Designed miniproteins, single chains, continued (5). Designs and how they scored, part 20

Each design is a single chain, and the fold is of that chain. pLDDT is the mean over its residues in the fold that is shown.

## One batch from the design tools (miniprotein)

Design m16707
Fold by ESMFold2-Fast:
Structure m16707 (fold): chain A 66 residues (1-66)
Amino acid sequence: SAKEAAKAFVKEYAERLAATLERHTGLPAEYSVEEVDDKTYKATIRAGDLVVEIEYNVDDIIEALK
């Protein structure tokens, strides 16, 4: 479904950002993706004390994947 594709996209970008932070910091990086509600995904990426939180509108991701 379009919603599953949007979630996969958010996970892929969180994974890439985690890999980038790990490469630049030399610290292990972790990521998680959370469905806040039916319209919002939240990605959290952590490398040491650095925390990045990104909120995505599901409809905006679906539109971008057209």
Scores: mean pLDDT 83

Design m16708
Fold by ESMFold2-Fast:
Structure m16708 (fold): chain A 54 residues (1-54)
Amino acid sequence: MDSVKKARELAKAMMADDDKDTKKRAQQIAEVLDQVAKSIDELLRQRKLQQLLS
């Protein structure tokens, strides 16, 4: 998912910011994005498994 990759790159840039508040928000965003990416990967894996078993 390109959108997730781009959002992760933006979060990394924000974490490199000197603003402490921005770093904290970027950390939270990065964690949410990681959870979303894992959920998408799980769904894709399950769908792939169903195709292989079909």
Scores: mean pLDDT 72

Design m16709
Fold by ESMFold2-Fast:
Structure m16709 (fold): chain A 62 residues (1-62)
Amino acid sequence: SADEELLREAARRMAEAAQGPLDELRRVTEEVVREVAKRGSEATARGALTIGLAAIHEAERR
C-alpha cells in the first residue's frame, strides 16, 4: 500500500541519518514525520515517529 511505501522510505531516510550527527537525525526525523503526516494515514505517521524516536534514543546512548 501507499502507507507501507511511505513508512519504508521514512525508515530508510532515518536509518541513513542515524549514521551521522544526532542533530541531523533529529532534523530528518521531524521532516520525515511531517511529510508522512501530510501524505499518509495518522497510524503511519505515528509509526514513523516511533521509529525516529527509537533511533534518536539509541544515538543518544552512544
Scores: mean pLDDT 84

Design m16710
Fold by ESMFold2-Fast:
Structure m16710 (fold): chain A 65 residues (1-65)
Amino acid sequence: EEEKKKKLEELEIEQLKENIDDEEKVKKILELAKKNNISVRVAAILVSDTKLDEEEIIEEYNSLL
C-alpha cells in the first residue's frame, strides 16, 4: 500500500519534470504538496490556477477531520 503510493508519486513527479522544464516551478509544486499534505496533482493545479481548486482542497481537509 505505502509502496504503491510512493511509486505513483515518483511517476507523477517524473511526468511534471518532463512537461515543465522550469525546475523552480516544479520545486514550488513539490514544496506546497509536502507543506500542506496535499497530493502533487492538487499542488500543481494550485500553482497554475488557485481559485478553481480551493474547494477540492477544503473537501479533502474536511474528509480528514
Scores: mean pLDDT 62

Design m16711
Fold by ESMFold2-Fast:
Structure m16711 (fold): chain A 65 residues (1-65)
Amino acid sequence: MTKIVAAEIRIVAIGIEYGVEVEVKYKDDTLEVTIHNASEELKKEMAKEIEEEAKRLGVKVKVHF
């Protein structure tokens, strides 16, 4: 399993844990994550956790609200 696939799995798991729909796309060496149907506070919390996991795995991520 590549680090990118591991990051995608972790990001999807975060979405499941928060009960929020998350779209993940791999584009230009970056994982683009879109968070749907969540409050601004929850989006910020999820984005922080997603960014921390991606950093731990050495993967570039960009979170869209």
Scores: mean pLDDT 81

Design m16712
Fold by ESMFold2-Fast:
Structure m16712 (fold): chain A 59 residues (1-59)
Amino acid sequence: SENVQKQLELAEELVRTQLLLILPDAEITIERVGDSTVVGTGVLGERKVVVTLESPEAL
């Protein structure tokens, strides 16, 4: 459904925002894992941060 797709897109934006708050100017990679999990990775030099957003319901 359109709502599921919009929720997934919002989840990706939230993860990206969190990564940039933790590690400004980082190179950000966002990946969907299944229908309820979004994983973002931020890399800046030798620093790496991983943020996982999990929903109790499918996105």
Scores: mean pLDDT 78

Design m16713
Fold by ESMFold2-Fast:
Structure m16713 (fold): chain A 99 residues (1-99)
Amino acid sequence: NEKLAKAFEALRQGNYDEAIKYAEEAVKEDPNNANAWTLLGRAYLLKGDYEKALEAFKKAVEIDPKNATAWYYMGLAYRKLGKEEEADKYFQKAEEASK
């Protein structure tokens, strides 16, 4: 996926707004691509938009409940929001999804 690859490269370079733009284009082209939703969530998470990150990760795990990466990043987002007990639940979901 060309848009997804561009989003990943922008994320790697710290260009979070560019990563969000390409990831949004990727989910628009394929709304059932759990990896594209996960990357969109990661871009929001790194930008500090934790609520939008959680919305994107929720979409990813609704499409693919075995997406351990998305469950893990939901845990990180909850931790950033100061919700440690909630974060621990999602880290546990990530562990179960990786089996």
Scores: mean pLDDT 88

Design m16714
Fold by ESMFold2-Fast:
Parts: structure tokens; C-alpha cells; sequence
Structure m16714 (fold): chain A 109 residues (1-109)
């Protein structure tokens, strides 16, 4: 839904502000996106990222697993899941994470 996408974009903007308060606000925005569209894999991945930034690792793992259940080809969620679990990960070649995520959102629309 359009409203779910709007909350996802708000969460994305808040996440890239990169403060503890903005990460907490990003969690809330992503949760609202998920309430409106629980199949929006990008919102689950975003929730995982914000939770990991807040050192809420167990909750981040669950969010990334849900993102991968919805989109098994989500290389970024797979990388982030392995990283948060302390597994050896192959580096991702992503120059601008925010721009990459916005491009992925456009592909889902």
C-alpha cells in the first residue's frame, strides 16, 4: 500500500540520520509499514538494521529472517543476518546503501 511505502521511506530517512533517537524512531516507522503491509520485505530488512544499530541483536535476527522468508534472494538481508550473528561474510559491493534501497523499493512498485 502507498501508506506502508510512506512509513518505510520515513524509517529509511530516520535510519540514515544515524543517532540512537533516530534509530528508535526508524523502528517505529518500519513497524507501522509492516502493520500496513506485512509482506513488504524491505520494511522487515529495515527493521532489522535499526534494531541491530540499537544493539537489539536477537530482535534484528528475527526481522532479517522474516525478510528472507518473504524475499529469499535478498542478498542484503542475508549479509546482515550473517554479520549480526558474527558469521564470516563476503563484503557487499554497495556504494550508496540508501540509494540502493530506494532503487529496490522502486522495483517492487
Amino acid sequence: SQEAVEFYLKGLDLYFESTDKSFEEAVEAYKKAIELDPNLALAWNGLGNALAALNRKEEAVEAYKKALELDPNNEMAAYNLADVQGEEVKPLHIKSPKEYLLQKLQQEQ
Scores: mean pLDDT 80

Design m16715
Fold by ESMFold2-Fast:
Structure m16715 (fold): chain A 95 residues (1-95)
Amino acid sequence: DPEERARALTQAVKELLEKVLPEDVDYAILLSFVDLDTGEAHVIASAELPEDPEEREKFLERVQKAVDEFRKKHGLALARVSESGKDIFVSATLP
């Protein structure tokens, strides 16, 4: 069921972010959908970056490593971290 797959991927992304983010850092699920043509499930989440440059660098390295492991564990077609301004974005696609 494509909706169950999207829900499972969303839950897995939430668990990933809760594991790597400090307990006082909020995250948001921006998009969670199934592509009806391909059956692929897609999730995009965001979180705020630390303001301190040294903590930001360590945070990005930690999140990137966790996302790489997450991609391998779940057999994802895509798992990507990107930075824009003061925010980090995590994109995941389950084929």
Scores: mean pLDDT 79

Design m16716
Fold by ESMFold2-Fast:
Structure m16716 (fold): chain A 68 residues (1-68)
Amino acid sequence: SMMEKIEEIVKLAKEMKEKGVSDEEIAREAARLALEKGVPLGEVAKRLEEEVGIDSEVFEREAVRILT
């Protein structure tokens, strides 16, 4: 389900943050996975901001880099 795909991405982001990975690198990997899995970018951005502390602006910037 879409919820399970979002949960997988958020779980990975939390693990990366605990390992000291930068917000930009976490955002880029999360955006890549969201596009690969067909998950709405806006839903992933919101959850990363609320649960992982990654600004939605950082996520959007990294998503644009993948799409362009």
Scores: mean pLDDT 87

Design m16717
Fold by ESMFold2-Fast:
Structure m16717 (fold): chain A 55 residues (1-55)
Amino acid sequence: SEMEEARRLAKELMEKSGLEFDEELLEPVGARSPVSAMVGAVLRAIGDAIDKELA
């Protein structure tokens, strides 16, 4: 929970500073659970499939 909050705050601060950050850069630092990693992988696979279809 605290690591997830820190991750979101970091992203918000980066955007406020005019920097654009991808969730991908923060995900490895925040990943602690195999279950969370699997959920992330599934969401990425869905996103990639949609991107290829729309591209």
Scores: mean pLDDT 55

Design m16718
Fold by ESMFold2-Fast:
Structure m16718 (fold): chain A 70 residues (1-70)
Amino acid sequence: MISEEEAKKYREEAERLRKFLDEFKAEAEKVLAMLSSDPALKAEAQKQIDALLAHIEKEIAELEKKAKEA
């Protein structure tokens, strides 16, 4: 079981990653819109973006889980 201070740090890190994730999603949508003239490149970019987003969401979930162990 972690301390309340450590739990607070994990919550703050998770919150920062969620804000980054939201900002990254907005920027990624703009990039994908710019690739509309090349559907194959857009599809590949979408796959890379989706993989990165899934990874970040998993990291956020792990941090939130650790915060609850206080």
Scores: mean pLDDT 81

Design m16719
Fold by ESMFold2-Fast:
Structure m16719 (fold): chain A 57 residues (1-57)
Amino acid sequence: MSAEEVEALLAEARRALAAGDLARARQLIGTVWEQAGKDRAAFEGLRELGAALQAAR
């Protein structure tokens, strides 16, 4: 997965969280983690979104 694709998915996950669509946000976060979780930029975004998703529960 390219850095552009990772950023696009992370941006969509942030929008889903802001809209209260936790199921969509979780799905998108899971996709990024599986495909690019090892990349530093993806890891930072995943950590932020994972914490936000946990707080939204």
Scores: mean pLDDT 73

Design m16720
Fold by ESMFold2-Fast:
Structure m16720 (fold): chain A 95 residues (1-95)
Amino acid sequence: MADEYLKKGKELYKQGKYEEAIEYFEKAAKLGSSDAQTNLGQVYYRLGKYEEAKEYFEKAAKLGSSDAQVNLGTVYEEMGKYEEAKKYYELAAKL
């Protein structure tokens, strides 16, 4: 179930087992967990996969995550897209 997969994914992430954490977060996200989308973004960011991290944070932001706007800014900055990063940081600052 989504909550079970989300909890297992978080446990694996804390253990540094990022690839295994992704598998469980993907299962939770498929079952409708918005928290899993934010966690997937964080894991992909830790793996240096900024394009994938961006996609998951964009999904989380559309679901109302204020933290996702800061995370999007950070990802755009790592990708060298400073104008986009600035825009998301400014959006986050208004919350």
Scores: mean pLDDT 81

Design m16721
Fold by ESMFold2-Fast:
Structure m16721 (fold): chain A 69 residues (1-69)
Amino acid sequence: SLEEIARRVYEALKAGKTITSLEDLAKLAGVSLEQLRAFLEEFGLDPETAPIGEIVLRLLKAAGVDLTE
């Protein structure tokens, strides 16, 4: 699920890992790149044009992580 993906991403970021690509994101989330793209499209994000930082923030918000100031 998207929330499970977001949880794994959040744990990786807390551990000091950097996410610079969709491939890194998919690997940390434990899904294929194709599955990740499908989830992002269902969430309303274009995986080809959306910045990776925006993708990460949207996933973390989906998991209920408060990233606002």
Scores: mean pLDDT 73

Design m16722
Fold by ESMFold2-Fast:
Structure m16722 (fold): chain A 58 residues (1-58)
Amino acid sequence: DEEIKKLLEEILGVSPVNLDDDFFSLGGDHNLLTKLEAKLEKEFGIKLPNSVYFNGYL
């Protein structure tokens, strides 16, 4: 969770980030979403659908 939170802060360029925050509400766009998905897959083996970010799951 803390590592995912740090990744979100790094990708979005904002801090602090809560895991219940919506990715797009924090200023994320499709390009940043693609970067986040690539980093999550590489670092944690996690592959998330776009709908998860609209729901503030992370």
Scores: mean pLDDT 65

Design m16723
Fold by ESMFold2-Fast:
Structure m16723 (fold): chain A 93 residues (1-93)
Amino acid sequence: DAKLERAKQLIEEGVKALRNKDFESAIRLYTEAAKLAEGVDDELHGTAHLNLGLAYYKAGKREEAIRAFNEAAATGVPEIASAAKFLIDEIKS
C-alpha cells in the first residue's frame, strides 16, 4: 500500500531529524505519518505516535509527549501500549 509505505518513509525521515536534534521537523514528520496510518494500520499508527511522544519529550514538551504516548497506548497493540505506558510512568516519576 503506497500510503503505508509513505508513512514508513516519514517515520524514517523523522528518526533522522530527531538524531540531528531537529525536533520541529521530527514532530511534523511523525504527525504526518500518524495521519496516513490512522484507520489503516494500528501498529504503524501506534509506532508513529510513540515516536512523536519521544520527539516531544526531547523538545521539552512534556504534556504533548504524554498525550502522544496515550494515543499510542490507545491503539491496543500490546508491545506499543506497553512501551507507551512505561514511558508515561518514567516521565511522571
Scores: mean pLDDT 88

Design m16724
Fold by ESMFold2-Fast:
Structure m16724 (fold): chain A 83 residues (1-83)
Amino acid sequence: SMTVEEVRRELEQHVAEVRRLAEEAKRTGEEGLQRLLQKGQEAIDWAREQAERNPEVRPVTQEGVGKIVELAREAGEYYLEQQ
């Protein structure tokens, strides 16, 4: 099972990828937004699974999920402004 430090490191990679996809979505529109939402959901599902397996990682997973949700919200708002 993953340690708190390993979960934090993996989650930082997920957040970085979601951030990259959010910037791509601002350039590519609907197709990029769909990729962002898919990757964001996969990262959230992964974080939830880690928290269920090890309660000690919950604060780290909650922080990471919050960042992912905020990045998706900002990209979605940008998309709506461009339509």
Scores: mean pLDDT 86

Design m16725
Fold by ESMFold2-Fast:
Structure m16725 (fold): chain A 81 residues (1-81)
Amino acid sequence: AEEARKKIEEAKELVKKAVEELKKGTDLEKILKAIGLILRAIGLIFEAELALKKGDVETALKKAEEAIEAAKKAIEEAKSS
């Protein structure tokens, strides 16, 4: 259970970092791609938290890991914008 909570918090911090990097962006195409990835990560964080509330730790971990990956890609796109 604690591992899933840690992954969810990690995903939230990465989303925050992606949003901060967007403020420095100038390439509209990459900014839009980063926004799409941020929205995907937020949706996955929501699904992970919902799974934890239902006691489904396995689904929560999987969704949190997917959110981390989406947020990392968002940071890369935002930095390259």
Scores: mean pLDDT 84

Design m16726
Fold by ESMFold2-Fast:
Structure m16726 (fold): chain A 98 residues (1-98)
Amino acid sequence: SDALEKMKRYLEEAKRKLREAIESLKESPDEAQKKLKEAAEYLGLAMAYSTSQEMKELLQQALDYVNDGLAYAASGKNLEEAEEKARRAIELVEKALE
């Protein structure tokens, strides 16, 4: 469906931004934070086109992981936790794309 196609496009963008955030965590925590915020925006857009409650719950969990990762990245002290949270979000986004 058109809604499913738009959801998938936003999820692919969210996944891309999450991967970019992970790559940036050690070299530029500020860029990583920016990429995590962008991923959260794309997840929000994907949720708007979600057609099922189960999908919305899955994407909300992914968004919660992104927000947790952002908090860790902003602290600058727990970059490994920020990476773990971003990776968990990617796993949920990949599950949503199946």
Scores: mean pLDDT 89

Design m16727
Fold by ESMFold2-Fast:
Structure m16727 (fold): chain A 63 residues (1-63)
Amino acid sequence: GIERLKARIEELKKEIEELEKELEEAKAAGDEEKVKEIEFEIEELEGIIDILEAVIKILESKG
């Protein structure tokens, strides 16, 4: 149900927060390849969150 989708979004948001910390560490280390890899992973997870939020909105609009 909707509650499971909301729980998954919260998990993905936490994963993004962890990746943002790794991104700052990679930038500090000058690891350009790792920076690109982490930025791509963050963008992918943000895209998944957007899809899940859209699905929740559709389900909530149906009552």
Scores: mean pLDDT 85

Design m16728
Fold by ESMFold2-Fast:
Structure m16728 (fold): chain A 90 residues (1-90)
Amino acid sequence: MEGIKKELESQASLVQGLREVSTDPRLQELLAKVYEILQKAVESEDINEIRKLVEEAVKLAQEAAELTGDPRVAALRKALDQILRMVEKE
């Protein structure tokens, strides 16, 4: 659990950074939703809730990556997918 929480906090910080440099309102909205979901996942003690939240974050990150083609957003999607795989092992 602690390792997963640390990874989620790291990705939340990265998402906040991406929001600060993005000028596309739709991308900013998608990244804002990802950030909110990741914060909820960090605060949750229920592994099943964390799994559902990370799955939703992966879906939104994929939509963001398709919108921009930005490799940083594609990297975010891959990182969240890896975190989802870690959660599935718990």
Scores: mean pLDDT 83

Design m16729
Fold by ESMFold2-Fast:
Structure m16729 (fold): chain A 102 residues (1-102)
Amino acid sequence: AEKEAEELLRDGYIVASAAYAMAGLDEEAAALAKKAGREGVASPEEAARALARVLEAAGVDAIELPDVPLGGEEGARAQLTALADQALALAEESARRLLEEA
């Protein structure tokens, strides 16, 4: 359970780092990638697989993004950072639950 909790938290950091990189927040993306034990930001394919594992562990089908009334670049950045924050929160919650059963 402890090792599985750590792996889930790592998956959360992988998703968050990729989403922040897509938002153009490269410094934050790099910091999150390091927390995941990575030298660089995950590929979109790797991040998608990590997101699938986080969603499965949390028992949810998808992350619900807030309706952002902002268009263009600012709206895209807001959606991507919301995705990152929610994915990490789901990973942290699922990891905490696994540790309670250890």
Scores: mean pLDDT 77

Design m16730
Fold by ESMFold2-Fast:
Structure m16730 (fold): chain A 89 residues (1-89)
Amino acid sequence: MTITRRSTHTSDVPEGKEELAKEAAKTLLIIRAVSVPSEVLDFKERETEDEIEIEATRYNPKTGEITHLRARITVKDGKLTVEVEEVTT
Protein backbone atom coordinates (compact mmCIF):
# COMPACT_ATOMS: atom_id res chain seq x y z
CA MET A 1 0.00 0.00 0.00
CA THR A 2 1.37 3.41 -1.04
CA ILE A 3 0.08 6.63 0.54
CA THR A 4 0.91 10.00 -1.07
CA ARG A 5 0.30 13.27 0.82
CA ARG A 6 0.84 16.73 -0.68
CA SER A 7 0.63 20.20 0.83
CA THR A 8 1.23 23.66 -0.65
CA HIS A 9 1.74 26.83 1.37
CA THR A 10 2.04 30.35 -0.07
CA SER A 11 3.08 33.53 1.80
CA ASP A 12 3.75 37.14 0.82
CA VAL A 13 7.41 38.22 0.99
CA PRO A 14 8.39 41.90 1.48
CA GLU A 15 10.70 43.36 -1.17
CA GLY A 16 14.37 42.76 -0.37
CA LYS A 17 13.63 39.93 2.10
CA GLU A 18 13.42 37.05 -0.39
CA GLU A 19 16.70 35.43 0.78
CA LEU A 20 15.73 35.68 4.47
CA ALA A 21 12.33 34.12 3.73
CA LYS A 22 13.93 31.23 1.79
CA GLU A 23 16.44 30.55 4.60
CA ALA A 24 13.69 30.57 7.26
CA ALA A 25 11.51 28.17 5.23
CA LYS A 26 14.53 25.92 4.58
CA THR A 27 15.34 25.75 8.32
CA LEU A 28 11.76 24.80 9.22
CA LEU A 29 11.65 22.08 6.52
CA ILE A 30 14.96 20.58 7.71
CA ILE A 31 13.58 20.47 11.27
CA ARG A 32 10.41 18.78 9.96
CA ALA A 33 12.43 16.24 7.93
CA VAL A 34 14.64 15.12 10.88
CA SER A 35 12.44 15.65 13.98
CA VAL A 36 10.11 12.65 13.43
CA PRO A 37 10.61 9.59 15.70
CA SER A 38 11.84 7.49 12.74
CA GLU A 39 15.33 6.66 11.51
CA VAL A 40 16.58 9.05 8.81
CA LEU A 41 18.23 6.97 6.07
CA ASP A 42 19.07 9.74 3.60
CA PHE A 43 19.02 13.53 3.41
CA LYS A 44 19.70 15.67 0.33
CA GLU A 45 19.63 19.42 -0.26
CA ARG A 46 19.85 21.27 -3.57
CA GLU A 47 19.86 25.05 -3.91
CA THR A 48 19.63 27.37 -6.94
CA GLU A 49 19.08 31.15 -7.17
CA ASP A 50 15.26 30.87 -7.03
CA GLU A 51 14.62 27.38 -5.60
CA ILE A 52 15.61 25.12 -2.73
CA GLU A 53 14.82 21.38 -2.81
CA ILE A 54 15.05 19.07 0.20
CA GLU A 55 14.68 15.29 0.06
CA ALA A 56 14.66 12.95 3.06
CA THR A 57 14.05 9.22 3.43
CA ARG A 58 12.78 7.94 6.79
CA TYR A 59 12.33 4.40 8.08
CA ASN A 60 9.93 3.34 10.84
CA PRO A 61 11.31 0.08 12.34
CA LYS A 62 8.05 -0.61 14.23
CA THR A 63 5.90 -0.75 11.06
CA GLY A 64 8.56 -1.38 8.38
CA GLU A 65 7.30 1.68 6.47
CA ILE A 66 9.58 3.90 4.41
CA THR A 67 8.56 7.54 3.88
CA HIS A 68 10.15 9.67 1.16
CA LEU A 69 9.75 13.42 1.78
CA ARG A 70 10.37 15.92 -1.03
CA ALA A 71 10.02 19.65 -0.38
CA ARG A 72 10.49 22.63 -2.71
CA ILE A 73 10.81 26.29 -1.79
CA THR A 74 10.32 28.86 -4.56
CA VAL A 75 10.23 32.68 -4.46
CA LYS A 76 8.52 34.40 -7.41
CA ASP A 77 6.57 37.65 -7.81
CA GLY A 78 6.85 38.53 -4.10
CA LYS A 79 5.43 35.13 -3.08
CA LEU A 80 7.13 32.34 -1.15
CA THR A 81 5.73 28.91 -2.09
CA VAL A 82 6.50 25.78 -0.07
CA GLU A 83 5.46 22.45 -1.60
CA VAL A 84 5.79 19.21 0.39
CA GLU A 85 5.16 15.68 -0.87
CA GLU A 86 5.38 12.59 1.37
CA VAL A 87 5.19 9.07 -0.11
CA THR A 88 4.90 6.13 2.31
CA THR A 89 5.27 2.49 1.17
Scores: mean pLDDT 75

Design m16731
Fold by ESMFold2-Fast:
Structure m16731 (fold): chain A 74 residues (1-74)
Amino acid sequence: SELEEKLKRLEEVRDGYLAAIDAGDTAKAQALHDEMVALVREAVASGDPELVRAVSFKYQEAVDEANARAAAKA
């Protein structure tokens, strides 16, 4: 399903994003963050509330985890 495909892609991008954050690779982290934002925008454009909810929750988890990792290094 589109939901399963989008969630799988978001999880792959999220894992790369968090790895880039851990490595201090700001350029790669920005590019992967932009890709996650694009996936959220695609979900919103679909008009499917279930897809929007699922993708948005996964995106927010990624951002919260990145912020937690940044705070732990400060």
Scores: mean pLDDT 84

Design m16732
Fold by ESMFold2-Fast:
Structure m16732 (fold): chain A 95 residues (1-95)
Amino acid sequence: DLEEQAREAEEKLKEYEEKLKEVEKIDKNAGKAGRDFAKQASAWTPESALNLGGALGLQYNAEGKKILGEALESGANMAGYRNLLEELKREIEKQ
């Protein structure tokens, strides 16, 4: 069900947006990096945004930069789910 998938994607988008806002309260620079990544990835496929963001988050967490890793991963998830939601809405409109 495309409508159910769209609803789930919207819920995930809101979840990661709130996580990024919480990171921004702790570290403004990390929060900004996450938001900038989300904006840059807005033109990417959901898969490419999520995969790169996950890899960056894992890399920075391994280096002890957990807050930056969380921000980048949250930004990537926002971009990925936003792009997925947009694609799902377009498919629903075609039906």
Scores: mean pLDDT 81

Design m16733
Fold by ESMFold2-Fast:
Structure m16733 (fold): chain A 110 residues (1-110)
Amino acid sequence: MEKEILEQQIKAYEEKLAKETDPKEKAKLYEAIGNAYYALEDYEKAIEYYEKAIALDPNNYVAYINLGDAYLALGDYEKAAEAYKKAAALEKNPAAKQSLLEEAEKVKEK
């Protein structure tokens, strides 16, 4: 049931994406598709769509956090740490930045 709902959401986002011309809105749709694949535990597809979102909106620090989470789920600790560090570089809140840097360091030690 839940898997079927997520697959229907992905199709709906893909239909919106085919009609969308605004790069910022396309980036949001790619991030939403990535999130749906992450929920399906298809981490490789989640990474693909997060990378597409980042290509259109390279200042989206949340997409870098999500990319790190997907690499962590695949056991790619080095790529997860790199993604969290990129998110930290874009984060303007000092406490959130420090939290991301600490997560990157912890992941690197696994």
Scores: mean pLDDT 86

Design m16734
Fold by ESMFold2-Fast:
Structure m16734 (fold): chain A 70 residues (1-70)
Amino acid sequence: MEKIEEAIKKIKEKAEELAKKLPPEEAIKKLEELYKEIVKELAEQNLGNQGSLEKLKKTLKEAKEYIKKA
């Protein structure tokens, strides 16, 4: 589960960085692009069961809300 934990950390760290540097709509777009790249990499490595993907989706939702409220 190390790869999933690293992915969650990347999403959270990127959200904090983007919230400080970009307007909310652009920050959210960049964050969604990162999320898609992470999901693609996990799929290529045959990683990401249903629970792991649901956890990543929840993290993305929380990160997007963080950007909107920042």
Scores: mean pLDDT 77

Design m16735
Fold by ESMFold2-Fast:
Structure m16735 (fold): chain A 57 residues (1-57)
Amino acid sequence: SRVRELVLEGASETVEAIGHIVLALTDPSRREESLKKAEEELEESERLDREAEELLR
C-alpha cells in the first residue's frame, strides 16, 4: 500500500529528527547543525503525511 509506505517513511523521518534533537541537547558544538537537520526532517515528515492523507480521500 502506498499509504503504508508514506506513513513508514514519515515515521522514519520523525525518529531521525528526535535523534538530531538529542544530539543538539548533548553536544553543544553540533547544536545549530543538529537543530537544522531536525527541522528539515520534521518538514519532510509533514510532507509525507500530507501525501498519505490525500490518498485516503
Scores: mean pLDDT 84

Design m16736
Fold by ESMFold2-Fast:
Structure m16736 (fold): chain A 65 residues (1-65)
Amino acid sequence: MALIVGAGPRGRAARDALLAQGYDVTVLETDPSRVGPGMLLGDYNDAAALAAAGILGADLVLRLT
């Protein structure tokens, strides 16, 4: 599983690339206007939000805003 923090243009491009490689991808975003299908709204400075996004089981974590 890959966790991406930030659903800006770079985060969305990274998600698409990882999905193409066969990764299960979760995106955590603080701005509700950027949250789309398959994404979670949450504060990436909040340990509970990161845990809910699956950080403890993540093989890869990318911070992209």
Scores: mean pLDDT 78

Design m16737
Fold by ESMFold2-Fast:
Structure m16737 (fold): chain A 55 residues (1-55)
Amino acid sequence: TPEEIRELAEEAQRRLNERIEELLARDPNASLEELLEVVNEVNREFLERLLELLK
């Protein structure tokens, strides 16, 4: 449902923020490439969950 998709998107945004904060806490000099890897991983997880939801 649209509500489930919205909740999933909100969860993905929270997870992205958490993982970026964790990365920067461990490595304050994290490169743009490392940050992009986190973004790509969270986006992949989001798409996988979205596809499961649409089945």
Scores: mean pLDDT 81

Design m16738
Fold by ESMFold2-Fast:
Structure m16738 (fold): chain A 69 residues (1-69)
Amino acid sequence: SLEEELEKLKEEIEEIIEKIKEKDPVVGAMARQELERLLEEVKDAPLEEQIKALKEFKKNLERALESLE
């Protein structure tokens, strides 16, 4: 279901944020704050739009993690 996809996506994002924190705690903390802001921004949006926004955020986090090599 879309609800299960959203929850899985949130878990995947949390894992990436923890990996970022291991490399740079400040960048990791900022990523956490951005996740909370994004979730507040999209809370009233259709589930499909929430998933789309979080998928884009996940891609941005993956790029940030790669830059911290």
Scores: mean pLDDT 86

Design m16739
Fold by ESMFold2-Fast:
Structure m16739 (fold): chain A 60 residues (1-60)
Amino acid sequence: MKGLYKAIKDYKALLPTEISIEKGDIVEALEEVNENYWLAKNLKTGEVGYVPKSVLELLP
């Protein structure tokens, strides 16, 4: 589901197309890439890239 997500744990980018996130960061999900990844924007850093769905929780 597209929307605003909160990082529930830290994630370090493993690929140049990914972004790093820190626990508590607010991330905007822009597009569902596949079953495991969002294309997302980290609202703190302004970076856009791929993040695992498993480290994000949909905000109410």
Scores: mean pLDDT 83

Design m16740
Fold by ESMFold2-Fast:
Parts: sequence; structure tokens; C-alpha cells
Structure m16740 (fold): chain A 65 residues (1-65)
Amino acid sequence: MTLEELAKELLEQMKSGKINQELIEKVGDLIRQAYEEGKIPEELKKVIKKAEEIARQLLAERAAE
């Protein structure tokens, strides 16, 4: 499976609301691998942005502003 294909799968899982520890770990691994390879597909950039938005929202809601 290519980074692009894997990123699309992760985006679909995130959109379905199945955000769990396993998904977070897979996203982190995918990001690390892409940076190590020196290239980031656009689909992966969307995954990163979506993950960052979710993380920011969760932090803001839990910790308060």
C-alpha cells in the first residue's frame, strides 16, 4: 500500500468518527515515514491537517483556553 492510499484510508476512518488510539498511532507512523522519505503526498497533508484540527479541538475543550 502506498502512502497516498494509506492516507486516504486514514482520512476515511477519521471522517467516520472512529478516532481511537490505534488510528492516532497509525497517523503518527505514516507522518514519520513520509518525512523520512522526504516527500508528503497531498492526501497525507490532508490527514495531517485533519489530525491537527482534532487534536487542537480536544486540547481546547479539555484544558480550556
Scores: mean pLDDT 69

Design m16741
Fold by ESMFold2-Fast:
Structure m16741 (fold): chain A 119 residues (1-119)
Amino acid sequence: SDLEELKKAFSREELEELVKEAERVGGGPWGLSRLPFVGEDDLEKARAWDGLGVYYYLLGKYEKAVEYYKKAIELDPNYARAWANLGLALKKLGKTEEAEKYLAKALALDPNFEEAKKL
């Protein structure tokens, strides 16, 4: 289950703290720089936005999850997990064709994912 994989990546307590901090500091580059777990580079910032998307996905708030996953890929277009998570959230919203397009981008960015799929 996609949901069980996401739950393994983040604890509920970690996700709740992530959301609380993001809401406290607001959106945008200045807001992200105030998050204590976000580093100086765009990859760490993209991971923070992806984590927020995961939290809303786990709550069943797929539209909000899509919003945060899009912020992650805007910061790091090479972050394969954010593309995959965006595709999964869009699939939950019934946007199947768009979901398949973004999942294909994730697979293209992570060749090891395709090799693991054969195991």
Scores: mean pLDDT 68

Design m16742
Fold by ESMFold2-Fast:
Structure m16742 (fold): chain A 74 residues (1-74)
Amino acid sequence: SVDEDIERIREDLEEGKRELEEGKELIKEGKIEKGIGTVLRGIGLLTEAYLLAKRLLERGIETEAAREAIEAAG
């Protein structure tokens, strides 16, 4: 459903942003391999949010979460 897609977009954006920040911190600490892996996980979550947002836009549904997901991908 649309509501389930919106909720998943929000969850993926929140988790993806957390993973990106954690990964950047790990890299700054010299934990490069672990940090890169964490960043890639964050990118994956943000990509999922972007694809879900695109699906909503194809249906003519504009939400704040969908706009945020598209902006995060750019």
Scores: mean pLDDT 83

